# Designs tried in a protein design run: designed miniproteins, single chains, continued (4). Part 26

Each design is a single chain, and the fold is of that chain. pLDDT is the mean over its residues in the fold that is shown.

## One batch from the design tools (miniprotein)

Design m12875
Fold by ESMFold2-Fast:
Structure m12875 (fold): chain A 79 residues (1-79)
Amino acid sequence: SMQQQRQQLINQAQSEANNAIVTYLIGRGIGSGSTDEERQKILEEQKEYLREVAERNRQLGEQVGEQALRAAEALELTL
């Protein structure tokens, strides 16, 4: 159903956001020894990546409905 398709897109968008956050933080080594400047740079790079994910999901949303667009916008707001 359309409701199931929309929910799957929302779940996928949220999963992508969570994976992006976790993988990016692990890959960049945010932890003991990171400076404030390094953490700020990592945050800005992550923010840009999440915007790219949001834009891809927005384009899909135009084909499948308003909930996907809202999910993409929510990803942008989690930056």
Scores: mean pLDDT 60

Design m12876
Fold by ESMFold2-Fast:
Structure m12876 (fold): chain A 91 residues (1-91)
Amino acid sequence: MKKYVVSLTVTGDLSGKQAGDGAKKGLEKSGIKVLEVKSTDPHYNKQLGANVITVEIVVEAESGQKAVDGGKKGLEDSGLKVLSASALRIE
């Protein structure tokens, strides 16, 4: 297992905590160990022309893609639209 930071930007009518909890649930259902969750409350993004929530999650996963897919699915299952998703390997 390798450590990744998964960064997810979403739009929807939920709080940052609800978005973070949704992403964590999706990751855990995918068998991925979640170490840390950080999220912002909704804020206006001028480039996207929308209120967005940013979720950043530290995980242990086999690949960054598996972590992105798990987090994205958890957010979509929570009724949020995922605008961008990425994973950066940290070890």
Scores: mean pLDDT 82

Design m12877
Fold by ESMFold2-Fast:
Structure m12877 (fold): chain A 87 residues (1-87)
Amino acid sequence: MKEEEERYLEALKQLEEDLEELEKLLEEQPENEELKQQILEGLKRTLPVLKKLKEELEKKGFFELAERVEEIEKRVEELKAKIESLR
């Protein structure tokens, strides 16, 4: 239980750090269309994985981790919308 929960926590920290770095890259290179497309494709692949992960965590009773996944999912959706609006 504790070891499994810690593994999920580290994975979520990594996802949060990756999202922060992607947001920073877009701010630094707003005209880089190739970067935007690569990020957009990555976000599209990540969304269904996050939804599945949230369901798995809820079934295991890790409700705080599931809530954190929901926040990450919202950030991914916001970043995706931002990239799509910059077309």
Scores: mean pLDDT 80

Design m12878
Fold by ESMFold2-Fast:
Structure m12878 (fold): chain A 82 residues (1-82)
Amino acid sequence: MGEPSEEQLELAKQVEELLKNNDLEGAYKLLAEEAIKRGLATEKEIEELKEKYGLERTIELLMQAIFRGKKLSEVVKEYEKG
């Protein structure tokens, strides 16, 4: 695996802090914006995922997409198959 960038480490710390404070909406917003910025997901895909699986599961799937460098659609497909 490649070494995580300082940006990835900082993002991970921010998400962890929000989750420790039970700020699921804050964590969701941060991860959604980052996934869109990285071209890993569209806003529509993220909104549909939130509606189908709820905030907590959407946060987990967004984290997997971002930190593994995978498209959200691929992570969702793996989750639905497993």
Scores: mean pLDDT 80

Design m12879
Fold by ESMFold2-Fast:
Structure m12879 (fold): chain A 94 residues (1-94)
Amino acid sequence: MLSKAQQMTRGIWISQTGQPDIINSMTGQQIDTMNQIIDDTIRYSSRNNLSINDSSQLAYDRTSSILGPDMGRITGSIIRNTMSHSNRSRQQMQ
């Protein structure tokens, strides 16, 4: 059973990736783990000026080692969407 916060996070990821089947199969622990990898990847990428492609690959590699390659692919897609459309969630810093 997922928490309300985990259900909300899952809904956001479905909207970003168009991959409801894989995302709806995730456990609460997998959702929390992937969310941490996403947050860590975005912070690391911002500090090291990584490209969207490099950031997506980093997220894929980290997620694949923990949750498997299918989840890695989804995480890579989330990073690409988030970094490409960051102004949709809040105004980007100039």
Scores: mean pLDDT 79

Design m12880
Fold by ESMFold2-Fast:
Structure m12880 (fold): chain A 73 residues (1-73)
Amino acid sequence: SLIYARKFAEDYEKHKDDVNKLQELGKEATRYLEELRRARSGDPEAFDKLIEEYKKYDKKNYEALQEVRKLRE
């Protein structure tokens, strides 16, 4: 999700000199950062996938993102 992508990026920067921690965080962060980049570039499928992640784990933010999506159209 967008929130977790940012958190992983910040954790990655904090531990950039710790090789073992970087490998673990890098693999996890890469997936979320790619979804975030694709959503920002206007890929509706990537954006929809990110919204589905919010639906599973954060219903309030899922509903907020649906409202934002409607306002942008």
Scores: mean pLDDT 60

Design m12881
Fold by ESMFold2-Fast:
Structure m12881 (fold): chain A 87 residues (1-87)
Amino acid sequence: LAEVLRQNARVAEELGLPKEAVDAYRQAARAAEAGDYDSMEKYLARGNQLASEWLVERGETDEPVEVLKEKSVAQAKGLAEQAKKLA
């Protein structure tokens, strides 16, 4: 899991996402390495929310920002729950 999150942070950086979003993804990866899946969930949700706001600002999505934020939180929670089951 931590390796996948580190790769996601690198891809986000290469795509030109805001530094705050990239940093959030990196913090999520570090939390996963430490086995702190609650912190991982929070950082991953933060990164996804910032990425969604960036996409809306650039006009690269037709989906409302509120819907994107809800999906981001749900995805982060799902990944954290799966990680806890594997630990």
Scores: mean pLDDT 71

Design m12882
Fold by ESMFold2-Fast:
Structure m12882 (fold): chain A 80 residues (1-80)
Amino acid sequence: MEKEKENIINAVAEAYKKVIENEGEESITFELEEDHEKKEYTLYFYDKNGNLHGSVHFPGKFSSEEIQELLEEGLKKAKE
């Protein structure tokens, strides 16, 4: 479980870091899509014009609190 969460955190951090290197942190928004039946998530990164710049897909089933903490930790890790 912890290893799976760390892998997701690292994947989110890597994807977000690449996006902010090109666009700048302040211009990026993100959306999380949850498929509870398939037990999968997709995180999308958009610029201020609504263009898609990156995505991260990962399997799992998390509480709302767990997924929020996981995303926050991934985004924080991208910034050092």
Scores: mean pLDDT 75

Design m12883
Fold by ESMFold2-Fast:
Structure m12883 (fold): chain A 96 residues (1-96)
Amino acid sequence: EEKEIEKKLKKITEIAEKFLNGEMSLDEFVEELSEILGLDEEKKKELLDAFRNKDIEKLNKLLSEPFSYWQENSNEELKKLLLKTAELLIQAVESV
C-alpha cells in the first residue's frame, strides 16, 4: 500500500537526517531503522556492523528486499522519496 510505504520512507528520512545532524546516536538510528524494516535481532546486528564498518555492499544486501518491494509498489512521487531515502542511508554509512 502506497500510504504505508510513504510513511515508512518519511520515517527513515527523518531518523537518517537526525543521525546525520548529530541528534541521534548510531545505536538509536539502527534500532529505529531495523524496526521500520522489520528486521530480526540477528539482522539488526548485521545492519549495525554494516554501518560501523562502512560496508555498503552488506547494507545494500540487507535493504534489497524491502527496497525492491517499495520500488514495485510506488508511484513516481514515492519513487523520488525512495531515491532520496537511499541517498541519505548511503550518506549515513559514509559519515560513520
Scores: mean pLDDT 82

Design m12884
Fold by ESMFold2-Fast:
Structure m12884 (fold): chain A 74 residues (1-74)
Amino acid sequence: SALQEAVAEVLAEAARALGRDVEEERRLAFSMTEAQIRALLAAAELGAQVSPDPARSAHAAAVARRIREVLEAA
């Protein structure tokens, strides 16, 4: 779906920035339901607030913002 594809790109960009497996994150996004995507948003928002590393906090906030934009567009 367009929602899963957009989330896959958000997760791929975050994975690339953090040195994680880009293809694994893309596969994860395509297996997610909307409820799981909303749970990921909640986790990213929490990560942005709680993370002691400002770079990690900024990445979590960026991920949360992009997931919100994707959900609003759907």
Scores: mean pLDDT 76

Design m12885
Fold by ESMFold2-Fast:
Structure m12885 (fold): chain A 74 residues (1-74)
Amino acid sequence: SVEEAIERLKELYDKYVEEAKKRGNEQAIQDIKELYEQALEYLRRHPDLSQEELDALVEAFEKAMKTILEAYDK
């Protein structure tokens, strides 16, 4: 469900923001926050997404959050 996808996105957001805070990287926190806001906006604009599409969206955003953290490890 969309509600479950929103809950999963929030859990991922909280997790990756916490990791960025531990690394002391303010830019990573900002980029992760912007990505999270984009994900929520996408879900609001597409209320008829299938469960398969919702799962793919959550997976794509988790991968993007990981990429943001990795980009700032240097």
Scores: mean pLDDT 82

Design m12886
Fold by ESMFold2-Fast:
Structure m12886 (fold): chain A 82 residues (1-82)
Amino acid sequence: GTVQLEAEVLEGLLDIQIGLLKLLGNEAAADLILEARDLAKLGEETAALQLLDKALTEHPENAALLSSARELLLQLNSLLKS
């Protein structure tokens, strides 16, 4: 089936995670997720995941949000490959 709507929903969920990190005062982690999302949209899956792993290492205080973002990014990458 068409994956465009599914990709838009996943991007919207990533935008919510980015917004939540900014509201928590962690703009650095928010920027890392934003960059990882953009890399994923370019097909740079390995680079995107490495950037999220860096965010998790540097910002353990928001590990739950960052882990959620990583799962959304994996789903987005899977859809973009299809």
Scores: mean pLDDT 80

Design m12887
Fold by ESMFold2-Fast:
Formats: sequence, structure tokens, C-alpha cells
Structure m12887 (fold): chain A 87 residues (1-87)
Amino acid sequence: SSEREERIKRLEQAIATIEELLAKNPDASAEAKALLEEARRLYEETKRLIEEGKVSEEEFERMVREADRKAMRGLGLIRHEEHLRAR
């Protein structure tokens, strides 16, 4: 369905964004990198479950929220570290 295609596209965009952040921030802390890698794995797992038809709408939203939370924490840490280096 179009909703399934939109969900897959959203997950692919999130994964690509994390890959770009990791590539552009080689000096990021191990903690920031770990959070982004965990988020990427959750997005990839969520995509696989959608493709297999093994995820409910509620489970999809829960998994995406958890991945988004980890991604936001990782990005926030990178931004904080960049500001500290700029001083």
C-alpha cells in the first residue's frame, strides 16, 4: 500500500541521514556514535519487519519513537561537542 511505501521511504531517509552524520563527524565521541548506530539498527530492523508484514501500527510507532530518541540524543551530543570545540 502507499502507507507502507511511505513508511519504508521515511525509514530509508532516516538511515541515510544517520550514515551521513557518522561520515561527516569522524571525531564524534564513542557515546554519540553508539547512539547513532543503535538508532540505525532499530530503523533497519523496523524496515525489515514492515517488509515481512510482522509489525502492527502501534509497534511501528513505538520502534520509530525509540530510534528517533536515540538519533536525537546522538545528534544533540555531536552539536554540543562541536560548540565546545568552537570556543
Scores: mean pLDDT 85

Design m12888
Fold by ESMFold2-Fast:
Structure m12888 (fold): chain A 77 residues (1-77)
Amino acid sequence: SNVDKVWEVIKDASGPLSVGTIAKATGLSQATTSKALRELEKRGRVIRIGRLYIPPLPSGKPATYKGKEVPTYPIPK
C-alpha cells in the first residue's frame, strides 16, 4: 500500500522530513504522500510538527521533540 511505502522511507530517517522529500523518495504524488502520512499519524507511528513529520526513534528510551512524545521503532503495541 502507499502507507507502507511511506513508512519504509520515514521509519529509518535521520531527522524530520517534509511531504515533498518523502514523495520524491517513494515516487508518489505529494497528495498521496500527505494522505499516507496522515494515516501513519492517526496510527501513532509518526508525529507532525508544522510542515514536518518526525520519524520514530530507535527503540529503548522514550523521547520528546518540542514537548511531544516521539514513537520508537519498532512501534510498541
Scores: mean pLDDT 69

Design m12889
Fold by ESMFold2-Fast:
Structure m12889 (fold): chain A 102 residues (1-102)
Amino acid sequence: TSEKLAEALVKKFVELYGKEAMHLLADAFRKIAESLGLKEAAEILKEAFEQVSQLEDEPEKQVEILKEALSKIKPEDLLKIVEALSEKLPEFKPLVEELKKI
């Protein structure tokens, strides 16, 4: 289900902020994973952030890279990251409920 979670996350972020903001999602998730002590997720997200930062003019490639990175993270860790994000960005609260159903 990590692939379904990654797909739902990226789709919702594109709906709210557009494809051009993928680098902001990658950075936010990386910082949250680090703060929560999710070492494996933090490393995956760090690599994804570095890759999308090199592709700032290629939003479609950023989306693909981030979807692949998120699909490698355990579903329970992804949910923790999105829950922490929703505390600072309330617009993500509906996404937390969607992810719990997957």
Scores: mean pLDDT 78

Design m12890
Fold by ESMFold2-Fast:
Structure m12890 (fold): chain A 81 residues (1-81)
Amino acid sequence: SRRVTRLVEEELRRLGLNPVPGFSPEDDLVRIVRRVGEALGLSDEQIEALERAVRERYRAQPHDSRGLYQTIVELLREAAA
C-alpha cells in the first residue's frame, strides 16, 4: 500500500493550494508529520519524536527539500510498520 506516500502528497498539495501565512518551511514539514502521523494513528510520543527528527534534518540540510520529504515518508513508514 502507498498509503503513507499518498497522505504526504495530499498534505503537500493542500499546503500548496492554501499556503499558511507566517509558516516557515520547517513549520510546514512539522505540520505534515503531525497531520499524517495522526491519520496513521501514531501516538503523540511517536509524533513528537518524528517532529524532532524532521527539525534536526532540516537544520542539517535546509536546501535539500526533496531529500527532506523523502526522509519524512521513510520515517512515517517506519513508525507505522
Scores: mean pLDDT 73

Design m12891
Fold by ESMFold2-Fast:
Structure m12891 (fold): chain A 110 residues (1-110)
Amino acid sequence: MKKKVEEAAKKLIEAAEKGDEEAVEKAAKELLEICKKSTDLEAIEIGLEGVREALEIARKKGHKKIALICAEALLEISRILLEKATTKEELLRAIADILAAIGDILDLER
């Protein structure tokens, strides 16, 4: 599963770098489906990191629509991770990272 998640995450990052909204949407959906079916928390964490990287790229390039798609994917993967996480520390880290990402997106939409 890790290799499949890494490949999907890389595809999402590349699409964000190119500013291809349709490719980003398709890649995000694929990554979400893989994460939903995964029982490997490390694989889900790789997916979360990939979305965070794509979101940062979209923000730096001013691609607001791509940034929003990535933010929504970040929220969904985080919910999946929270459902499967076994430690309070893992949960707190995930929540903190998500809140920071959401805050940055909201500031760009103002």
Scores: mean pLDDT 78

Design m12892
Fold by ESMFold2-Fast:
Structure m12892 (fold): chain A 68 residues (1-68)
Amino acid sequence: SLGAPKLTDEQIEELRKKAEEDSKTLPSYLLQVSADLNEIAGEVSRMLGQDDAAERSYTVSKILKEAA
């Protein structure tokens, strides 16, 4: 739980808007790969006891998967 703070609702909305814009110009597989890498980063952070960092990575992964 030491280190990276949780994303704010405003930051989550900004990331969703960016992912939606990226989905218009990028192939969906690139968004999916980015989502999978963020999921792996979340699992690693969880294993290290960095729960807030893990939740952040999982949130980014979810946003990217929803945009893909």
Scores: mean pLDDT 81

Design m12893
Fold by ESMFold2-Fast:
Structure m12893 (fold): chain A 82 residues (1-82)
Amino acid sequence: SALAKQPGYEVLQAAARLVETAEAQGRLDLAARVRQALLDYGTATTKEEMLAALRTLLADARELGDADSAAVLDKEIARIEE
C-alpha cells in the first residue's frame, strides 16, 4: 500500500504507551489486549481490519484514561474513514 508510514508510527507509539500504562496499573489482561490489537493493526490487509484494530486500541486507551493516546487513535480512525 502507498499509504504514508508516519500515521502508523504514531499508532505504534500510542500502543506502546498504553502497554506501559496498563502494566503500571497492574492491568496485565488489558496490556495483552493492546498487544493483540497492535498486532491485528500491523497485519491488517483491509481498511475494515485496520479500523477494527484501531477501535479496539481506542477503547483500551479510554479505559486506561490515556486521553493523549485516545486523541491520536481517534484522529487516525477519522483519517482512514475518509
Scores: mean pLDDT 83

Design m12894
Fold by ESMFold2-Fast:
Structure m12894 (fold): chain A 81 residues (1-81)
Amino acid sequence: SNTPEQILENLKKYLEELLAEAKKTLDEKSVKEIEKIAQETLDAVEKAVKDGASAEEVSQVALKHLGKVFRKLHEAYKKKA
């Protein structure tokens, strides 16, 4: 079972790996837009952890914001194809 802090740590690692992969295939502008949304995602999750949210609540915040990251990533990859 992940603690709120572990969810944040895992999310940071996941987004770093996702951005590293995106940088290999996407243009600089698309990467910067995804980096911005990824940072907004981390900021939102970090705030929830600092505010004392439960692991379930932190997971819900992470999933909602990750949806925005995935939508932007999908849009960028479609433009590349």
Scores: mean pLDDT 86

Design m12895
Fold by ESMFold2-Fast:
Parts: sequence; structure tokens; C-alpha cells
Structure m12895 (fold): chain A 70 residues (1-70)
Amino acid sequence: SSLKQKGDDLKKQGDEYEKNGDYEKAAELYSQASQYYKQAGDEQGALQSAENSGDMYEKAGLTDQVIRQL
């Protein structure tokens, strides 16, 4: 489906940004991919992309405040 193809394209772009260390941009792209997979009915692709997005936001330093409070 075209929605699944859009998800696949966004995931590939996210993978490229992750490889380059641009974690915040990778997180945004994986989040967008997750939305398209969800619309396409690909629940596993949606969950995996959402998880990858969360992991990328953590690598971008969004958990810094949690670490500083410990």
C-alpha cells in the first residue's frame, strides 16, 4: 500500500540520520513512519518505529534531567 511505502521511506530516512548521529531528526522520522504504519494496519511496524523513535529521543539527551536527579 502507498501508506506502507511512505512508512518504509520515512524509516529509511530515519536510519540514515541515526547512522550520522542526528538522533533528534531520526526520532522525528521514526515517529512519522510509525503513524503511516498504523494507518496501513501494520501494527508491528508501527510499534517498532515508535520504539525506535523513543530510543532516538533518549540518545538525543531528553533523559538528561532524569540522570541529573539521581
Scores: mean pLDDT 81

Design m12896
Fold by ESMFold2-Fast:
Structure m12896 (fold): chain A 99 residues (1-99)
Amino acid sequence: SQQLIDQAQQAVDDGDSRRAMRLIVQASRSSSDPPDGRMYYISSRSYMLMGQPSSAVSNIDNAINSGIPLDSDMYSLYSQAYQQTGDFDRSRYYQQRAS
């Protein structure tokens, strides 16, 4: 549900990636639909909190490949992940799209 996703986003914003992932799993199990953009955002943020920016890039790539349009938050996160992997040109490109 959107309420579970909202709670998961709050958890990841508080730096609690473990709680965020548990809430995302619960939300996913409550629906047969594929993950939405916020679910990908929360899991990607969780990867960043774990120091795994390459995993965050791959997770956002999967969101794009699944037909999910990126919002400002996802563009910002994508930019940060590329910055941390040393792909500065892609980081700058996605940072401009986050505005």
Scores: mean pLDDT 85

Design m12897
Fold by ESMFold2-Fast:
Structure m12897 (fold): chain A 93 residues (1-93)
Amino acid sequence: SAEEYIKKAVEKLEEAKELARETLDPEVAEAVVALLEKLKEAIEAKDFRKAAQLYTALALLIIGALLDGRASEEAAEKLLELLKKVGELVDKA
């Protein structure tokens, strides 16, 4: 059960990486993908404190990119929704 929720969270992070590469300014996409990979490693290691810190950093980076015109509203909304789903899945693990 717990391992299944972690697996689903990782799948949502892979979706977020693909979306970021396709929809964000290249420099922002690189930063977002790097943090998503660190978040994946933290979740797989069950380091939920580090995962929470990385989640917050990712949300702030995406919101900052939106405010700076470096991400579309649609891309930011989809990325934040995927991150929210990751958080919900990790909370159930």
Scores: mean pLDDT 86

Design m12898
Fold by ESMFold2-Fast:
Structure m12898 (fold): chain A 105 residues (1-105)
Amino acid sequence: SEAAALRRRVAEAAERLLDAIENSSREEVLKLLRELTTRLLDELDAAVIKKAIEEGKLTEPLEVVKKRLEEVREKVVEEEVKYFEENPEAFIEDLREAVEAARAA
């Protein structure tokens, strides 16, 4: 399923971030976090748009929807960076949970 593929992509990103946290500088971790979060959100947005088109639920022009999703994406990336900086232990546990959830599926 598409949801299972996305969970696997999240788990792969989580494993890369866990490795970077142990072996890389803080600046490299933050750069990787921004890059991976942006990619995952881009993939999710594309999947959501595709499903809305297939189900006939797209009521607004596609360009208006895309612009709104891009604005939300930028905010989510900044929130993830803030979460990591303010609550690193909780962030690391969330990463471990994502990896274990993918292994169980």
Scores: mean pLDDT 81

Design m12899
Fold by ESMFold2-Fast:
Structure m12899 (fold): chain A 94 residues (1-94)
Amino acid sequence: SLEDQMQLGVISIQVAVALILAKKGESKEAAELARRAAKRLRELKKTSPLPEALEEAARKLEEAARAAEKGNTEEAVRLLEEAADLLSRAEAAL
């Protein structure tokens, strides 16, 4: 639906901002945004035609947040990029 597309768009922006922050070494704020995005994805999952893709993206965002908090910037960036790619493909499929 249009509302689901709009929600995915907002979540994709949050992930993009988290990725920029992680690359700048702003680990705490990157982790907070990644966790908020994951929570929103799990809420959206309940009514989504793509529940498995949204759950996979949410799991990667939670892993990215943990990596960022541990100072593992390279791992956090990789996981955020993988989550962004999953969300881009999900948006294209709606």
Scores: mean pLDDT 85

Design m12900
Fold by ESMFold2-Fast:
Structure m12900 (fold): chain A 94 residues (1-94)
Amino acid sequence: SMVKERIKEDLRAAIELLEEAKKAREAGDERTAAVYETAAVLHLIGAVIEAKLNKMEKELIEKLEELTKEVAKLAGKDPEKAIELVRETLKEIE
């Protein structure tokens, strides 16, 4: 349960960072947006590492790895979808 709480904290941090990235892009601050997007992906990588080190279920690890790859692709192109994918994954863990 403590491991799941840390994974959920990383996913919540990623959501907040992606929302800040979206606001920065809407304001025309592409550099600040890229910094927030990178930080969000790093939090998702942290969730994957946490799940692997604690030998969590294979299905959860694969889901977090897939989420990380998709968010890395979408964050600068479709921020709404990137945020939605993280929110959906968070609901499945809770």
Scores: mean pLDDT 90

Design m12901
Fold by ESMFold2-Fast:
Structure m12901 (fold): chain A 114 residues (1-114)
Amino acid sequence: MEEAIKKATEGLSEGERRLIEAIVTDAPLDELVRAVQEAYRESGLEGVVRAFAKALDLMEELGITDGYLVRLARLVQALIRAGIDPEAFLEALRKAYPQYVGALYPALAIVTGL
């Protein structure tokens, strides 16, 4: 796990690396909020989107399916608490990593209300 995360995060900012680690290890909401804030401060919205996509790729590679929807819902809550517009995030994700938009929709609906 740790070695896979290190290899997957080589060349990324420290904030992006911490966010990926927080997502794949199912960190508590407060830790996720901090990780999102650090990634956004260092790499902007594009860095947060990249870290999210990389974390989903890594979770798929490692076969992490336990609590997947809950993890995504917690991440959406962390984005909102960090001051990131969920619509702006979704649009950036759609442009750069359209394959993950479908995974995010159910989580977004749970957090923002249907």
Scores: mean pLDDT 78

Design m12902
Fold by ESMFold2-Fast:
Structure m12902 (fold): chain A 63 residues (1-63)
Amino acid sequence: GAARRKAGELALEYLKGLAERIKKEFPEAEVEIEQLDEGTYRLRFVIDGKEYELVLTADLILS
């Protein structure tokens, strides 16, 4: 619905800001944002060969 779509937009906006902060602190980091579905996004980043992951879902935020 409209609420889930809007929450998904906010989730993506949040992850984009976080990705910018990661690149500022770790210029060598590889950073990727992937959409898993309309309400779910994954932020993946690699620093010194170690992979880190954060998954954010609109459904959880709206609960």
Scores: mean pLDDT 77

Design m12903
Fold by ESMFold2-Fast:
Structure m12903 (fold): chain A 67 residues (1-67)
Amino acid sequence: GKQDGKRAAMLGVIGFSMGETSGDTEAAKLGLQGANLGSRAAMTGDDGSEGLKLGEEGVEKGLAAQQ
């Protein structure tokens, strides 16, 4: 739903930013995909669950790369 889409967009942007900062290309890629899918779901009301999963994975990888 729109709620998951908004959360996915937020987490995706965070994951992308962390990946870019740490040089983790996989975290950056997952974050960007999550942000794009989440933004679309937030606008259309479609299922945002896939974008949410990708955004969460991007953040997890980005956090690990910074440790």
Scores: mean pLDDT 77

Design m12904
Fold by ESMFold2-Fast:
Structure m12904 (fold): chain A 73 residues (1-73)
Amino acid sequence: SGPLVKALQEALKKLGYLSEDAPIDGVYDETLKEAVKKFQADAGLPVDGVADAATLEALNAALKRKGLPELPL
């Protein structure tokens, strides 16, 4: 858990990969891992469920395209 995981949960909610009802608890659970995998598949990245640098860069690019604030890296 931590501030980065909470930011990741918020970003995935804004991008439609995580339900609006999902808690922002800072815990990297199976639901969050599946949301990351779904995003990775749609972004053309390796689907490993790990929020690595490439995944975070792609998330920030997707947020920027929608006029939303970027993630702290």
Scores: mean pLDDT 81

Design m12905
Fold by ESMFold2-Fast:
Structure m12905 (fold): chain A 84 residues (1-84)
Amino acid sequence: SMLSIEEAIKLLREDPEFQSWSPKAQKLAEEIVRLQAEYQQGKLSREEYLKRMIELLKKLYEEEEDEERKKEIEEGIKLLEEEL
C-alpha cells in the first residue's frame, strides 16, 4: 500500500535516529521523504526525482557532522549520479 506524504513524515519523525539530528538535518530529511513519496505517486519524472534528490543529499552532507553518515550520503549521491 502507498503511504501518504503525511504518513511518511509521521514515521520519519517517530524514528529515534531522526530525533537525534539537528533541526536543519531534520528539515532536509523531511524534504527527502516528501520527494520520495511524490516520486512513488508518479508526480515526478525519474530524471527530475534524481536531480532533486542529489541536490537535497548535497545539502544534507553539508549539515552532517558524523563521518560514517557523511560517507553513506556521499555514496548515495554517487549511486544516483550513475543513474542519470
Scores: mean pLDDT 81

Design m12906
Fold by ESMFold2-Fast:
Structure m12906 (fold): chain A 86 residues (1-86)
Amino acid sequence: MDVARNTIRNAQIRIDQARRYMDNARRGDNVQQNSTQGMNYVGGTITLADLLISSGIPDARQQGQRFRSDADSIRNDIRRVMDDFR
C-alpha cells in the first residue's frame, strides 16, 4: 500500500511538472528546452502509470490509467508546440 501511494504521489508530481514545461513552451519561452524537459516528465509519468496499472490494486490501476491518458495528451501537445516552433 505505501509503495502504491508513493508511486501515485510521484506520478502526480511528474505530470504537474510536464504541464508546467508544456505551458512555458506554448508561450514561446525557451521552447526547445521546455519541450525536452516536458517530454522527460511525460516519460517518467508513463513509467509510473504502467506500474500502477500492473499493480493489481483497483484504485491504483484506475489512477494509473488516468495518468497514462493525461501523459499521452501532454505528449501530443508538446509535439504540436515543437512542430509550430520549427
Scores: mean pLDDT 84

Design m12907
Fold by ESMFold2-Fast:
Structure m12907 (fold): chain A 74 residues (1-74)
Amino acid sequence: SLSAEELEAEFREGLARYRAQGAPEEELDRIAALAKELVAALRAGDSAAFQAAMDELSREVARVMAGIRARRAA
């Protein structure tokens, strides 16, 4: 099972990686906000909220990755 501490470390590392690759702070802020929702849901034992936050995070991460690739291609 994934702990809140492990989850926080994973997001910290991912955000640092995306920032180093030129992701805008607005996109990073959205991911950070969703990460906070995910940690809050985990702490509350709210599996539905946890799943919803995971799904939204997956979509936002995909957008950030696409943006990084597009900026590298320019």
Scores: mean pLDDT 82

Design m12908
Fold by ESMFold2-Fast:
Structure m12908 (fold): chain A 68 residues (1-68)
Amino acid sequence: SDEEIIERLIENVRKMLEELRAAGASDAAIRVVGDWLTRELERYAREHGLDAERIRRRMEEVLREILA
């Protein structure tokens, strides 16, 4: 489903951000990359008829968890 596609995309971004943190990226760098990826995913979603609002909400949750 479209929801499963969105969750898979979010999971892949979470993994990327966690790998950047493990490599020594600062919280500020993680925020900048995370915000950029959120905008890119929203753009992709609008181009492909996916729920961009769900992507934004889920990315906000992921960034809060990683930066906690």
Scores: mean pLDDT 87

